Designed miniproteins, single chains, continued (5). Designs and how they scored, part 80

Each design is a single chain, and the fold is of that chain. pLDDT is the mean over its residues in the fold that is shown.

## One batch from the design tools (miniprotein)

Design m18766
Fold by ESMFold2-Fast:
Structure m18766 (fold): chain A 103 residues (1-103)
Amino acid sequence: MIKTPSPKEVIKMIEDFLSKPKEEQTAEEAKELLDRIIPSALFAAWAKDKTLLDYVFKFLEWIIENFDDEELKLRAAELGFTLASIYGDKERAKKFREIILSL
């Protein structure tokens, strides 16, 4: 059973990924990281952990801007919409919804 990562561990995983050379920032690693952070991100949205959510949104937006993988972009945008909606960030939810509709 994979333990749910702590907020600090999620932030570090995102920072470590984003600090890699572009050649090492693979779609496979982005997908694995996305899957690993989902439970912590959902809890952060419910608990209104703005610090963790800001890092998660930065990672999701980075995926959307840097990959041509439509499935990965859709997954990132759908998670972003869900998190922003739970958190109550209407402007960010609208932005992610528009991305979903454009894919």
Scores: mean pLDDT 83

Design m18767
Fold by ESMFold2-Fast:
Formats: sequence, structure tokens, C-alpha cells
Structure m18767 (fold): chain A 83 residues (1-83)
Amino acid sequence: KIDERLERIRTLYKLSDEEVEQLRAEINKAIETIKKNPNDEDVLAELAYKAERLMRSPNPLDRARGSLLLTAIEEELKKIEEE
């Protein structure tokens, strides 16, 4: 799901391979942070706040980044809760 959204953003904004890898690295870093701290509500709140700030950006690419980051956070939390 995340990879599919990344490819849509790549196509829509004509991102380079390097720009896509930078977005992927940002998402992976957030996922790893959640995996290491699944019960730390402060860490989760900080990541959600970062995503929400991006979603309020006047830049449409930053809004897409924020939406993708929030989706990644939600999907990782759901996987942990369903275990």
C-alpha cells in the first residue's frame, strides 16, 4: 500500500529516483521508531504531529508526504495491535 502511494506521488510530482528514496527512507525511519517504541505515546504523538504539520503545508508535495507518513504510522500501529 505504501509502495503504491509512493509510485503515485512519484508520477504526479515527477520525482527523481533519489527523491523517491528520500521519501522511502523518511517513512522507514518512522516505522522503525514505532517498532522500537510501540507503547511510547509521546513518540507516537511526535510522529503524528510531524505528519499533521506537513499536511498543513501550502506545498502540495509536502501535504502528500504528510498524508503518506500518517498512513505509514497508522498501518504499523494496526499490525502491532492485531498481533
Scores: mean pLDDT 78

Design m18768
Fold by ESMFold2-Fast:
Structure m18768 (fold): chain A 93 residues (1-93)
Amino acid sequence: SVKPLKVSMEDVKEGEKPTGTVTNDSEALPEVTITFQREAEERTILHSEVVRVEGPQTVTFTSPLTTERGEKIVESAYGVDGTLLGSATLEAV
């Protein structure tokens, strides 16, 4: 089975850009897609970035877009095959 990545997000306030961290504690992964999405009625991608995650490594990502109060942001890490490797959800305060 594919080993999951650890994904976490810092608390953000209305008008701030969400920041999240992805940690790989195992072997280097090929390209990993990091996505920040608004969890609204329709999912809207705030940011998507394809990166190579060397192992063991922690990488920090910051969305270029700001949040609105009460908005849920989801950071997700996907493998090259589209498999979800890790996710974290944050609600802007």
Scores: mean pLDDT 69

Design m18769
Fold by ESMFold2-Fast:
Structure m18769 (fold): chain A 70 residues (1-70)
Amino acid sequence: SVAERVVNRTAERMGLSPEEFLARVREIQARARALYESGDEAAFQAFIEEQRPFLERLAAALEEAHREEV
């Protein structure tokens, strides 16, 4: 599937296995959601800032992976 190929290419560009990539993304999403729902704005912002390098690399890798599918 296109989704499977995009995940695999994104993970490869990030230097991760597809399983490691999906686990990392899910962990970040779950933690961000929990912090947001807790109302601890300072902790939420600190976490997003800590994840910024990974998220920026993820955005670039996703753009490239999608471009290669067309």
Scores: mean pLDDT 80

Design m18770
Fold by ESMFold2-Fast:
Structure m18770 (fold): chain A 60 residues (1-60)
Amino acid sequence: MSDEEQRELADEVLRHADRLAREGRLQAAVDLLRTTASLLTNEEASQRLQQRADELERQL
C-alpha cells in the first residue's frame, strides 16, 4: 500500500469513525481506528488515527 493510499484510507476511516461517534457508538469508533492504525506502515497516517482514538476513548 502506497503512502497516498494509506492517507486516503486514513481519511475514509476517520470519516467512518466520526459517523459512529455521532451515533453514540464510541467503542466501535475507537476499535475501528485502532485496528486500522495497526495495519498502516505510514507513521503519520497511523498517528492521526491513534490520536483520534485517544480523544474518543476519553469520552467513554
Scores: mean pLDDT 85

Design m18771
Fold by ESMFold2-Fast:
Structure m18771 (fold): chain A 87 residues (1-87)
Amino acid sequence: MLSEEEKELIKEAVKKSTNLSEKKQEELVEAIIKVMEKNKRQSLTDEEIEEIAKEVGVSVETVRKVVKEYMRLQIEEGIRLIERAVS
């Protein structure tokens, strides 16, 4: 199961990378969480991205933007942790 911190990053990624309604953002977050929990990895294949897009009713490009933003947020959090440790 994904941690609450990982779920929050997915939620932030959807919010920052999409202009969807709150309901659609929530649907997209839940679909991504469900797939990641099923595959037991913090990444999505092209096939999984297509399945999520079809299930939620958004474009594949929208899901790809969310995945890129999620990766960016993970890198930023890693940098913040390092900065705090060396300060």
Scores: mean pLDDT 79

Design m18772
Fold by ESMFold2-Fast:
Structure m18772 (fold): chain A 88 residues (1-88)
Amino acid sequence: AQKQIDEFKKLLDDYYGQMRATLAALRDSSIADRMAALQALVDQMQKDFNDFLSKASPEVQKEMEKIRNEKLRELYAELGAEYKAKLA
């Protein structure tokens, strides 16, 4: 259980790190171009989330959902309101 939670946290940190790096590289680009560049990362992240949830017990799923919601809230606060719709 703890190993699954730790792996899930690492997965979120890795994806959010890639999102930050992508946005930093495209800082002078249009918002549309930056959002388009995030699409592949968002799609892959959703697939990995579903994989983790499907293999977890109900108690571990609840903890993963809590972690995801907390990390996503932090990311929204960091990246700004314009990215909220894309990341939801």
Scores: mean pLDDT 75

Design m18773
Fold by ESMFold2-Fast:
Structure m18773 (fold): chain A 87 residues (1-87)
Amino acid sequence: MAEEAEEIAKKAKEEALKEAEKRLKDFEERTGEPVSESMQKAMYAAELFRKAKELVSTNPEAAKILYKEAVKYMDQAVELAIAERRA
């Protein structure tokens, strides 16, 4: 039995966010620079876009859900970047 597109998207989102957190930690360790909230949201968006692209051929509905989530994180990243520059 095939899982519903929403369940597939939920699992892919979990994996994408964990991968993003690992990459952010690696970046911090390599550069010595602290990770900002805007960078964290941008990395989440990037990993979600990557997962969406991988799923487009096998489950386009799950890919669409992940794409929408990626756009939300990118919007948050832009708003946070503006706020961080003013703080």
Scores: mean pLDDT 80

Design m18774
Fold by ESMFold2-Fast:
Structure m18774 (fold): chain A 104 residues (1-104)
Amino acid sequence: SNAEKAQKLLDEAEKKLEEAEELVRKAREALREGNLEKAEELVKKAIELYKEAIRLMDEAEKLAQQSSDKQKSQEILQRISSLAPRVAAVGVEAVGLLEDVRLA
């Protein structure tokens, strides 16, 4: 069903987001150590995972809206809403770290 497909996409999105958060933490550590090349590599990988997570969340939202299962659709949309602050935090921090690396 569309709801089941949306749930699988959100499971993938959460995994990509968790990986991006880990890479942002590692990039910050590399920057503190003065390893600019490693920091840039890690933050660029984090940005790609961040973009993937947003794409998967957008697809999940569309599938939820097309679902005849209103209860599951609501649960999916609530899950997307719960992930939004984490997505915003990763995006802001990753872009900021990339600028810091480029200015160093």
Scores: mean pLDDT 88

Design m18775
Fold by ESMFold2-Fast:
Structure m18775 (fold): chain A 97 residues (1-97)
Amino acid sequence: MEERKKKWEEIERLAREAEELLANNTPENIEKAVELVREIFRLAAELDEESFRAYLRRVAEHGDEALEKLRKHPLADEAMLALAETIRETSRELVAE
């Protein structure tokens, strides 16, 4: 139980860190944010269904804002945009079930 709470807190911390990096959208920050999102999904997959669903709802809601910030950066890689959009879409579909 404590382990699950710790993982959820870590997921939220990583999500905030990714958002903070995307607020200053250098190519290095974008790459690091993508790596953080991958780690978030790895941790989320280890949670129980309820905690996982709660996390995916947050990602689905905040994904639009993160993508909009990413799109506005002149150095945003088309591949990074596609990856971020795929992550958002997958999270939204999983939450919808």
Scores: mean pLDDT 61

Design m18776
Fold by ESMFold2-Fast:
Structure m18776 (fold): chain A 66 residues (1-66)
Amino acid sequence: MSQELLQRVQALIAEQRQTFQPVDRAVLQQHLGPVADAVLARYDPEGSGTLDLTSLQQLEKDLLAA
């Protein structure tokens, strides 16, 4: 589960670097599936419904540290 999530997060970071657009819930669900809502709850506490590059990089670091 963690390894699959890490690869999906790295794919989102690569896409974010190409588009420079915040990743919304629909894109997160496409890449992360059912864990997208849990990721948003943890890394988007303000409830914007999006993750920026910094939030995705923090998630990647947290997964690598686990």
Scores: mean pLDDT 76

Design m18777
Fold by ESMFold2-Fast:
Structure m18777 (fold): chain A 88 residues (1-88)
Amino acid sequence: NIIKDFIKLLNSGATDSEIEKFFINNGYKKNDFKRLVGVVLLANALNLSLEETKKFAEKVLGNATLGEIAALILKYIRKGKVTEADLD
């Protein structure tokens, strides 16, 4: 599952370039990464919860996995670390 690998990548202090490459290596397009970043930035500006961000990203991107990833990125921006428990 992509989510566990993404949590490891994020906690390693990965750059935007490394995150984009991770998305491409997992079958997503470059534009999916750009749209995801836009969704996370907007969710942060609107002060959305992690659950609200997950649902918002899922609706905008049409993908439940990208919704979960958006919530993880938001938590990482706000708290500096994420765990698998953050999705439960």
Scores: mean pLDDT 78

Design m18778
Fold by ESMFold2-Fast:
Structure m18778 (fold): chain A 80 residues (1-80)
Amino acid sequence: MEELKELLKKLAELLAKKHGAEVDAEKLAEELTKKQVEEAERLGIPIEEIITAAKAQVKVLESGAPATAETLLKAYEEVK
């Protein structure tokens, strides 16, 4: 859970920097983490799967690549 929160905080910070926006990344990460965990439990998706998806998104944003389905899928396979 803490790993997911840290990844989502990093995602929020990267997206804010890309769009020149100021956001409370920690608060957003807490809210998004709760929603992701709740939905994963509801759908029977392992939390490890959600963490892997977050890692893939961070990797894509850090690389500066366009966030296309193909780029995200490739990153997901690499961090799985």
Scores: mean pLDDT 76

Design m18779
Fold by ESMFold2-Fast:
Structure m18779 (fold): chain A 72 residues (1-72)
Amino acid sequence: MTPEQQQQLQVLIEIVREVEDLIFNEGASREEALRRARELIRQNVSDPEWRRQFERAVGRHVDGLVDEKKRR
């Protein structure tokens, strides 16, 4: 993995932690969490392809978190 790929992976991890906090600790909706994630991706990721990949990855992760919260 290149240093640039490692840095972008760290950014993705931080975005994921932010949306997890919003959903579990702040009671945010799926839509609110996804909106915040897109804002963070646009602020931190300049490459259009990586933006698209991160948006898809975070979207799938948020869906999983919402399902997990409903199982509680």
Scores: mean pLDDT 78

Design m18780
Fold by ESMFold2-Fast:
Structure m18780 (fold): chain A 109 residues (1-109)
Amino acid sequence: MKDIDYLIEEARRLGLDEVAQTLEKLKEAIKNGNVTLELIDEAIQAVRTLLKQSPEILGTAIEVLEKLELAKRGMEEGILDSKDVAEIINAPSVQEAERLLERKRKEKE
């Protein structure tokens, strides 16, 4: 969660309260295993908004966006529940998130 915490801190530094609140909601949902498709879409929009105001976060923002897009894809395919989505977003790397999604896809055949 260091990447999400970093993005929350940056949003607060810039006065982007709505972005910070959306990312805090995402962090809580990840912790509780209750991430929804709507919240993922809100979080993707929030990170993109933050990136437009703070280009220096590019590396962290891209990694978070890639994990959110993977989680969204799995939810849209119906192969992930909210807990599975939390595991993908909380993965230590995009590669690990991709491995988790592939494993869940094989389990849900």
Scores: mean pLDDT 83

Design m18781
Fold by ESMFold2-Fast:
Structure m18781 (fold): chain A 91 residues (1-91)
Amino acid sequence: ASSMEQARELTQEAIELLRRAEELARKRPELEETARLVGKGIDFLMDGSSLGADVYALEAEKLARKHGDEETAKLLAEAARKSQEASNLLL
């Protein structure tokens, strides 16, 4: 597959992980800010910008860990890695 096809696949996987993290965060009132940041990351990836989406995912991960949600934090860390990998393929 081309680098563009690989980047699109990684971007789609990152979006799916972010959507799962957002769903989990929405179940906890203390993670409202985490859910908001995840939504921003999704918007960036959907608008075709892989630059910056990882920043929102990593910031959301910090808040999830601060509130003891390791499951949501792990999903966000994985999404950030896939977003970064997609960005590197497009550079």
Scores: mean pLDDT 83

Design m18782
Fold by ESMFold2-Fast:
Structure m18782 (fold): chain A 75 residues (1-75)
Amino acid sequence: MKYSKEEARRRVEADIKAARELLEEAIKTNDAAKEAAALLLLVAGIVDAELAGDEEAVERAEKELERIKKELEEH
């Protein structure tokens, strides 16, 4: 694989952080493109976590995806 487990985990955490930041901006600016980008980053985070074999990171990314879906639905 191209990444160590530590690198994959850092990428997952970075994807989650970036998705949260994009979501906050999307809600403030009513920007559908940033909403889509936030969702795509979380999907990438889930894939990275699955490739790393990190079940806890998968669960964290999935919980964040559900949280974002709920916030977008309430917006």
Scores: mean pLDDT 75

Design m18783
Fold by ESMFold2-Fast:
Structure m18783 (fold): chain A 71 residues (1-71)
Amino acid sequence: RAQLTYLAAGLVWLRAKGRVEEAEEVERELRERLSEEEVRLYEELKREVEEAARAAKTGEEVLEVARAAVA
């Protein structure tokens, strides 16, 4: 869970930096390697991170939210 949350935050940060193609490629590769259950969990965590990112102005704040989830 914590690892997937951190990964979701990283992908949201990459998209915010304009590195959308790189983020999409990493996400596709991840989806191919994860089980269906893990993909659903990832999608749920990604949504939570995206909501936090809308409140945060920078990717650094998004990463801080992910760190808090791990701690």
Scores: mean pLDDT 67

Design m18784
Fold by ESMFold2-Fast:
Structure m18784 (fold): chain A 102 residues (1-102)
Amino acid sequence: MKEEIRKKVAELLAQGRALPAVTIDASLSEEEIIEKVKEAVDKGYAGFTVVGDDPEAILKTLRILIELGVPATAAGADHPEVLKLQAESARIARELVEEAKK
């Protein structure tokens, strides 16, 4: 499942067909996050915004999205680790897009 999501996200981004970002609640479990991402990607969404009040939950959710190769940001989080993970998410997504274009 994670591999399939990663491939589909990279293809959507490479084709320029990615729809506007979907909101992900940081309180969701890893399984719920993966299922929500899969459903959104199947509909053509490839960007995600994490929302939550707990920085640790936001960091956990960003790490899961990075593993899935989806570009992700966090709303309202001005935390150094969140900013680092957002930058890492963008880098990994870019690398996957370049691989999909080859």
Scores: mean pLDDT 74

Design m18785
Fold by ESMFold2-Fast:
Structure m18785 (fold): chain A 62 residues (1-62)
Amino acid sequence: DVAALQARVGRLTAEMERLRAEYEQAVKDGAPPEVIAELRRRYDEVSGELARALNELHAAQA
């Protein structure tokens, strides 16, 4: 379902932007290394999910 894939891409994109902003703020605020590492891990995880969702959306529209 293309609509479901589009909705998932939108949600993952929004989550990535939130995590990016949170990561940038944590670095500026001098957050503990463990907090920064966890935010980076979550960002990488969501980034991977977004890449997969985009590939599925591209295939569904082909």
Scores: mean pLDDT 84

Design m18786
Fold by ESMFold2-Fast:
Structure m18786 (fold): chain A 92 residues (1-92)
Amino acid sequence: MREELAAASEEIRKDPEAVRAELAAYRDSVLASLTDPESRALAERYFALVEELIAALAAGDLDRAEALLREAEPVLEEAVRTLQEKGERPQV
């Protein structure tokens, strides 16, 4: 995990604006496809955590990045469960 976060941090620090722009476009696309308020709320919460993770990685704060990944895990699990209950198969 930490080696993966260090590699991600190095890549993000090369062009953090491009990474943020790609994430924002992906987030907007996902949120636009969701009409269910519960799914939308979970997606918004997940993307907020991912944005904080990218900020931590851009700053080289690997300890904060690890903490954010642990915080994001139950949110991701809930999102996957919600999508499965709606008959969808998320790519995770």
Scores: mean pLDDT 74

Design m18787
Fold by ESMFold2-Fast:
Structure m18787 (fold): chain A 78 residues (1-78)
Amino acid sequence: GRKEEIERLRAGLESAEASLAALKANRDRYSAEDFRQAYEHNKGMFEEAIKRLEELGEEELAERARELLKELEALAAE
């Protein structure tokens, strides 16, 4: 139910946070095209997670997801 969905979203954010840290550390190893594809995919996933967490009333997790999205956007800035 709702609790199980929240726990899946939480686990997903923990995995995404680790993946973002790895992407940030290894950014220079990505081609511009590969990085753009990873950016667009992850941005969409974070935006959907934020919306769903807000719908579930999970403000703290939604804020964590917004912080991760902000870090992703900063990483993509020229």
Scores: mean pLDDT 82

Design m18788
Fold by ESMFold2-Fast:
Structure m18788 (fold): chain A 55 residues (1-55)
Amino acid sequence: AMAYRQQVDQQLLAWAEQLKAQIKQSSQEQADKLKKEFMKQASDLSVEAHKKVLE
C-alpha cells in the first residue's frame, strides 16, 4: 500500500546516500561493484513494493 511504498523509497534514498559515501572512499573498481550490487537490491525491493501495491 501507499505507506509501504513511501518507506521503501526512503530506505532506498538512505542506502543510496551511504553507497555514495562508500564510493568516495573506495577505488573505482570497488565503487563499480558497490553500484551494481545496489542496483540489484533496489530492483528486487522495487518488485516487492510493486507486489504490495497490487494487493
Scores: mean pLDDT 72

Design m18789
Fold by ESMFold2-Fast:
Structure m18789 (fold): chain A 87 residues (1-87)
Amino acid sequence: MEMEELKKKVEEEAKELAEKAYKEYLAENSDKSEEELTEEFNREAREAAETFGNELARIAVGKPLYEALLAVARALLEKKLKAELEK
């Protein structure tokens, strides 16, 4: 499989995961605005990155909620793909 095909598959799967996570997060927090959820998510991500050294949380910091989820999903899928290629 070409690397471009793998990258496209990662991007498509990342978008599906981010869309699902975004919808679930909004549904669980229906009493809050998207702006409030974005601020809360960024605060938690910054704390996780700074206090626990969480690399995925560091990627999420400073992004709108959907873009943060998309970036994290992409990083997780790329890590999984790299592990599969090393087998």
Scores: mean pLDDT 75

Design m18790
Fold by ESMFold2-Fast:
Structure m18790 (fold): chain A 94 residues (1-94)
Amino acid sequence: MEVVVPEEYVERITERALRAKELGRIAGDPGEAMAMFAIGAEASKLPEDMPPEARKKAMELAAERAGVPLSEYLKELASLPETEEDRKRRELLE
């Protein structure tokens, strides 16, 4: 009943978000867009066998730890790529 997200994935996304947030601060990114896109990009590398609830939870936890706003759009984008990423992953692994 609880969504179990492997800590390793949350930590990895958080590290990417924090790095992007720091770069954004230097570059004058007021909306922390770099950090938000870093979260989305790293989440796209999560295992495709991961349930969409777990993927969204990983992004949410990472965003909270990094202090970055995460849009519903990015959460939905992480759900949709289950089909597209599955095709791309199969192409890369074949």
Scores: mean pLDDT 66

Design m18791
Fold by ESMFold2-Fast:
Structure m18791 (fold): chain A 67 residues (1-67)
Amino acid sequence: SDEEILKIAEEVLKDYPDVKVEVRNGIVILTGEVDSHEVKAEIMMRVANALRDHPEFAGIASHLKIK
């Protein structure tokens, strides 16, 4: 379910309070600001790795901006 995907994504991103997480039709939508391209890559990797085996996970739509 989208709620389950959201819970997993929020847990792995709990150290990034400036990142907002939403889920729509299995797609994880990330918004907010991050300090660098390296941090953005790390965030996307954590979400992808945490949800890799979830059958309803449909991908990541990143709207993260670099500060």
Scores: mean pLDDT 85

Design m18792
Fold by ESMFold2-Fast:
Structure m18792 (fold): chain A 102 residues (1-102)
Amino acid sequence: SMEELVEKAREYAKKAVEAAKNGDIESAVQYMVEAFRYAEEAGLDNPEVVKALAEMAIALAETLGDQDLVEKIREALKNGDVPGALELAGEAIARAMQRAQE
């Protein structure tokens, strides 16, 4: 169901954050990929999906110490800027993936 897809996206997003905080960057990247797969199946234009990805992105950006990115994502969500929130979420994930290579 749509609800199960959204919940799976949230579940994997939380696992990604937890793995990153534990220093398991490779597992964090794999969980981020799964979160996006479920998000795509649920629909990237779905507000609940965008919120789940944005919440993951905020947590990842905080883990990376990127306070400017945290503020931008929060502002986009506050203003209902769904495309902006999704783009910033993608940026946070890209930075986390890049850190997995370091």
Scores: mean pLDDT 76

Design m18793
Fold by ESMFold2-Fast:
Structure m18793 (fold): chain A 77 residues (1-77)
Amino acid sequence: MELDGEDTRKNLEDLFRAAKEEAKTGNGLIISRSRDGLVLALKASGDRELAKRLIDEAKNDSNPSVRELGEMLEKDL
């Protein structure tokens, strides 16, 4: 209601998807770089509920590198 939810959600979903793909490489430098972009976008949006949902999704992923990304996002937010 307070935000333009459609545009913000699409951009955050796209960034999250890209970060998950980067996490699958298992490369810590790539994972950290993707995390920084996501953190900035999530903070700029102010959508805390969406941020928590994406973090929870990553932490429940079967891929351990994706779960690590979720933990990093939680620590930064």
Scores: mean pLDDT 73

Design m18794
Fold by ESMFold2-Fast:
Structure m18794 (fold): chain A 55 residues (1-55)
Amino acid sequence: SKGEELIKKAEETQKRIAESPEKRLALMKEYLSKGVPEGLKAAKEHQAKLAARRG
């Protein structure tokens, strides 16, 4: 599937970023600052709670 090719390309890009520790640090800082992983988890929990309350 085309999706698999896209994922492989993304992984290759990630490898290139790993060559630059500065880029890796910037990415980690952005995730930490923006709370992207935490935001995703909170959004999922909020959506589940909303669905349960509505349903």
Scores: mean pLDDT 64

Design m18795
Fold by ESMFold2-Fast:
Structure m18795 (fold): chain A 84 residues (1-84)
Amino acid sequence: MAAAETLIEEADALYETTTSKANALLEQGDIAGAVEALAAGTRALGNLKSMAKTAGPEAEAHAQARYDRLAAMRKEGEELLKKS
């Protein structure tokens, strides 16, 4: 329903904004800034997936998928930060 569609759109927008910002920071050599951006995006998506759970399984699954992708990117960034 409308609430589920809105949460899916919010998850996509948050994912796109976060990954765009993190990639720009990585291109500038700001690995710490990229990790912080990914951490903030992951936290925001964590909150959103909790809300999406009440909107239905489609919204929940979509928000979870976006969250898992950001969490994976954050781990990669943290590994880069350890090497830098």
Scores: mean pLDDT 81

Design m18796
Fold by ESMFold2-Fast:
Structure m18796 (fold): chain A 62 residues (1-62)
Amino acid sequence: SRKEGGELAAKGAEKAGSGEGAAGATWNQSVIDPEAGRAGAEAARRTGSHREAARAALKAGE
């Protein structure tokens, strides 16, 4: 489900612990859930924050 994709992308971003790592982790999830994965990757690039990447992925999964 869309919610599940967002949760997986968010967990990946949190585990990465850096904006750069979160961008990669959420981008990889875009193969499974393009909306959540890309939203997270864009947020990571824009803010440099893994926490903001996780937030964006969860929000896109709504």
Scores: mean pLDDT 76

Design m18797
Fold by ESMFold2-Fast:
Structure m18797 (fold): chain A 71 residues (1-71)
Amino acid sequence: SAAFVAELQERAAEALEAGDEEKLLEIREEALRAHVLQAKAQGKELDEEVIRRIAREAGLPEETIERILAL
């Protein structure tokens, strides 16, 4: 939902301003999970390579990324 995405963006900005890297990673993981679940619920194809690249750049571990993509 648009409201959920906006809330995650605000929380991510606050964590970044605070230098809370662990909190930022938690928020990024939550955002990735929401994105994958929403796409699957809508029957949309996921570009897994693009998702892996963006998630790696966001600092998420590869094991976490693969677990989320397997949802």
Scores: mean pLDDT 78

Design m18798
Fold by ESMFold2-Fast:
Structure m18798 (fold): chain A 71 residues (1-71)
Amino acid sequence: AEEHVRKAKEALERGDLQEAIDHARKAAEDGNLKEASRLLTEAGVKALEQGDRDLAARAFALAEELREKAK
């Protein structure tokens, strides 16, 4: 369960935002919706900082979907 959260954090630290999003999605599939949503939000912010607006939009949309599922 913690493995995908850890890998997503490591990918964020490296700036590998696509890998971070992929591992955050797998963390959500493992039931860790709150942490996955947080990691996706962080990936979206970093994508905006890098100028990748399309990646940021996808990350934020996934984060919002997971927040709704966690309610």
Scores: mean pLDDT 83

Design m18799
Fold by ESMFold2-Fast:
Formats: sequence, structure tokens, C-alpha cells
Structure m18799 (fold): chain A 87 residues (1-87)
Amino acid sequence: MLHELVASREETGIEVKKGQVLTVTVTVTSGPDGTYVLTIVAVYKDGSVEVSQQEVEARVGETVTGTLTVQKDGTVERVIASISRRV
């Protein structure tokens, strides 16, 4: 299903351990009040990828918080967080 991207954030170069929770915050910059989808993608240096996706209710101007629990020890090369409205 397609989603309209309303905001994103990217971080780089994080050493992680299995069970560690990565917390990301994103501000809803456009769109109506309602249900948004927050997607967090962690790309490991070995090329493996972890994805967390959650529905959040938010208004324009609100900051939403999402979490991703890492499944292994390693180096996360990139963390990408995006918030989208379901269209």
C-alpha cells in the first residue's frame, strides 16, 4: 500500500547490542489529523536490515516517538525514520 511521506530523519554510525532499543522522534510537518505510519529502518554494516513499523495517531506539529529493538550485536550503519499518511 502506498503512503504519503510527511517527514523523515536519518542517523548514522551506531554500535548496538541485541535487545537494545533505538528510539526515534519525528515531527508531523503536513497532512490532516489522524493515523500515520512511522517506519524505522536500521541498516547494519554487514548489509542486513531491520524494519519496525507502527501506526500512531497524531496532529500536524506533533512529535511522535517510535522504537526499534535490535535483534543482534553489531554496527548499525544507518537509521532511517519516516512518517507517512496512508493514502
Scores: mean pLDDT 73

Design m18800
Fold by ESMFold2-Fast:
Structure m18800 (fold): chain A 71 residues (1-71)
Amino acid sequence: PSEEEFRALVEELLALRYEQDPLLQSLSPEEQRALADRSIADTMAIWGGLSPEQREVLFRWMRRERERALA
């Protein structure tokens, strides 16, 4: 998977988490954006350090988590 595809998946999962978590929803829009930006940045830094094989495994796991979150 591409970095762009992985970033989009991370953004979608984070949005789903915010929709499901009343505590996160209680934060200001500014606080929500700051936490989201940090979470995305940290996750993308991890992605950058992975081998192509590790990226494939992580991407498949994240897609599975998305399917679970939507169920």
Scores: mean pLDDT 81

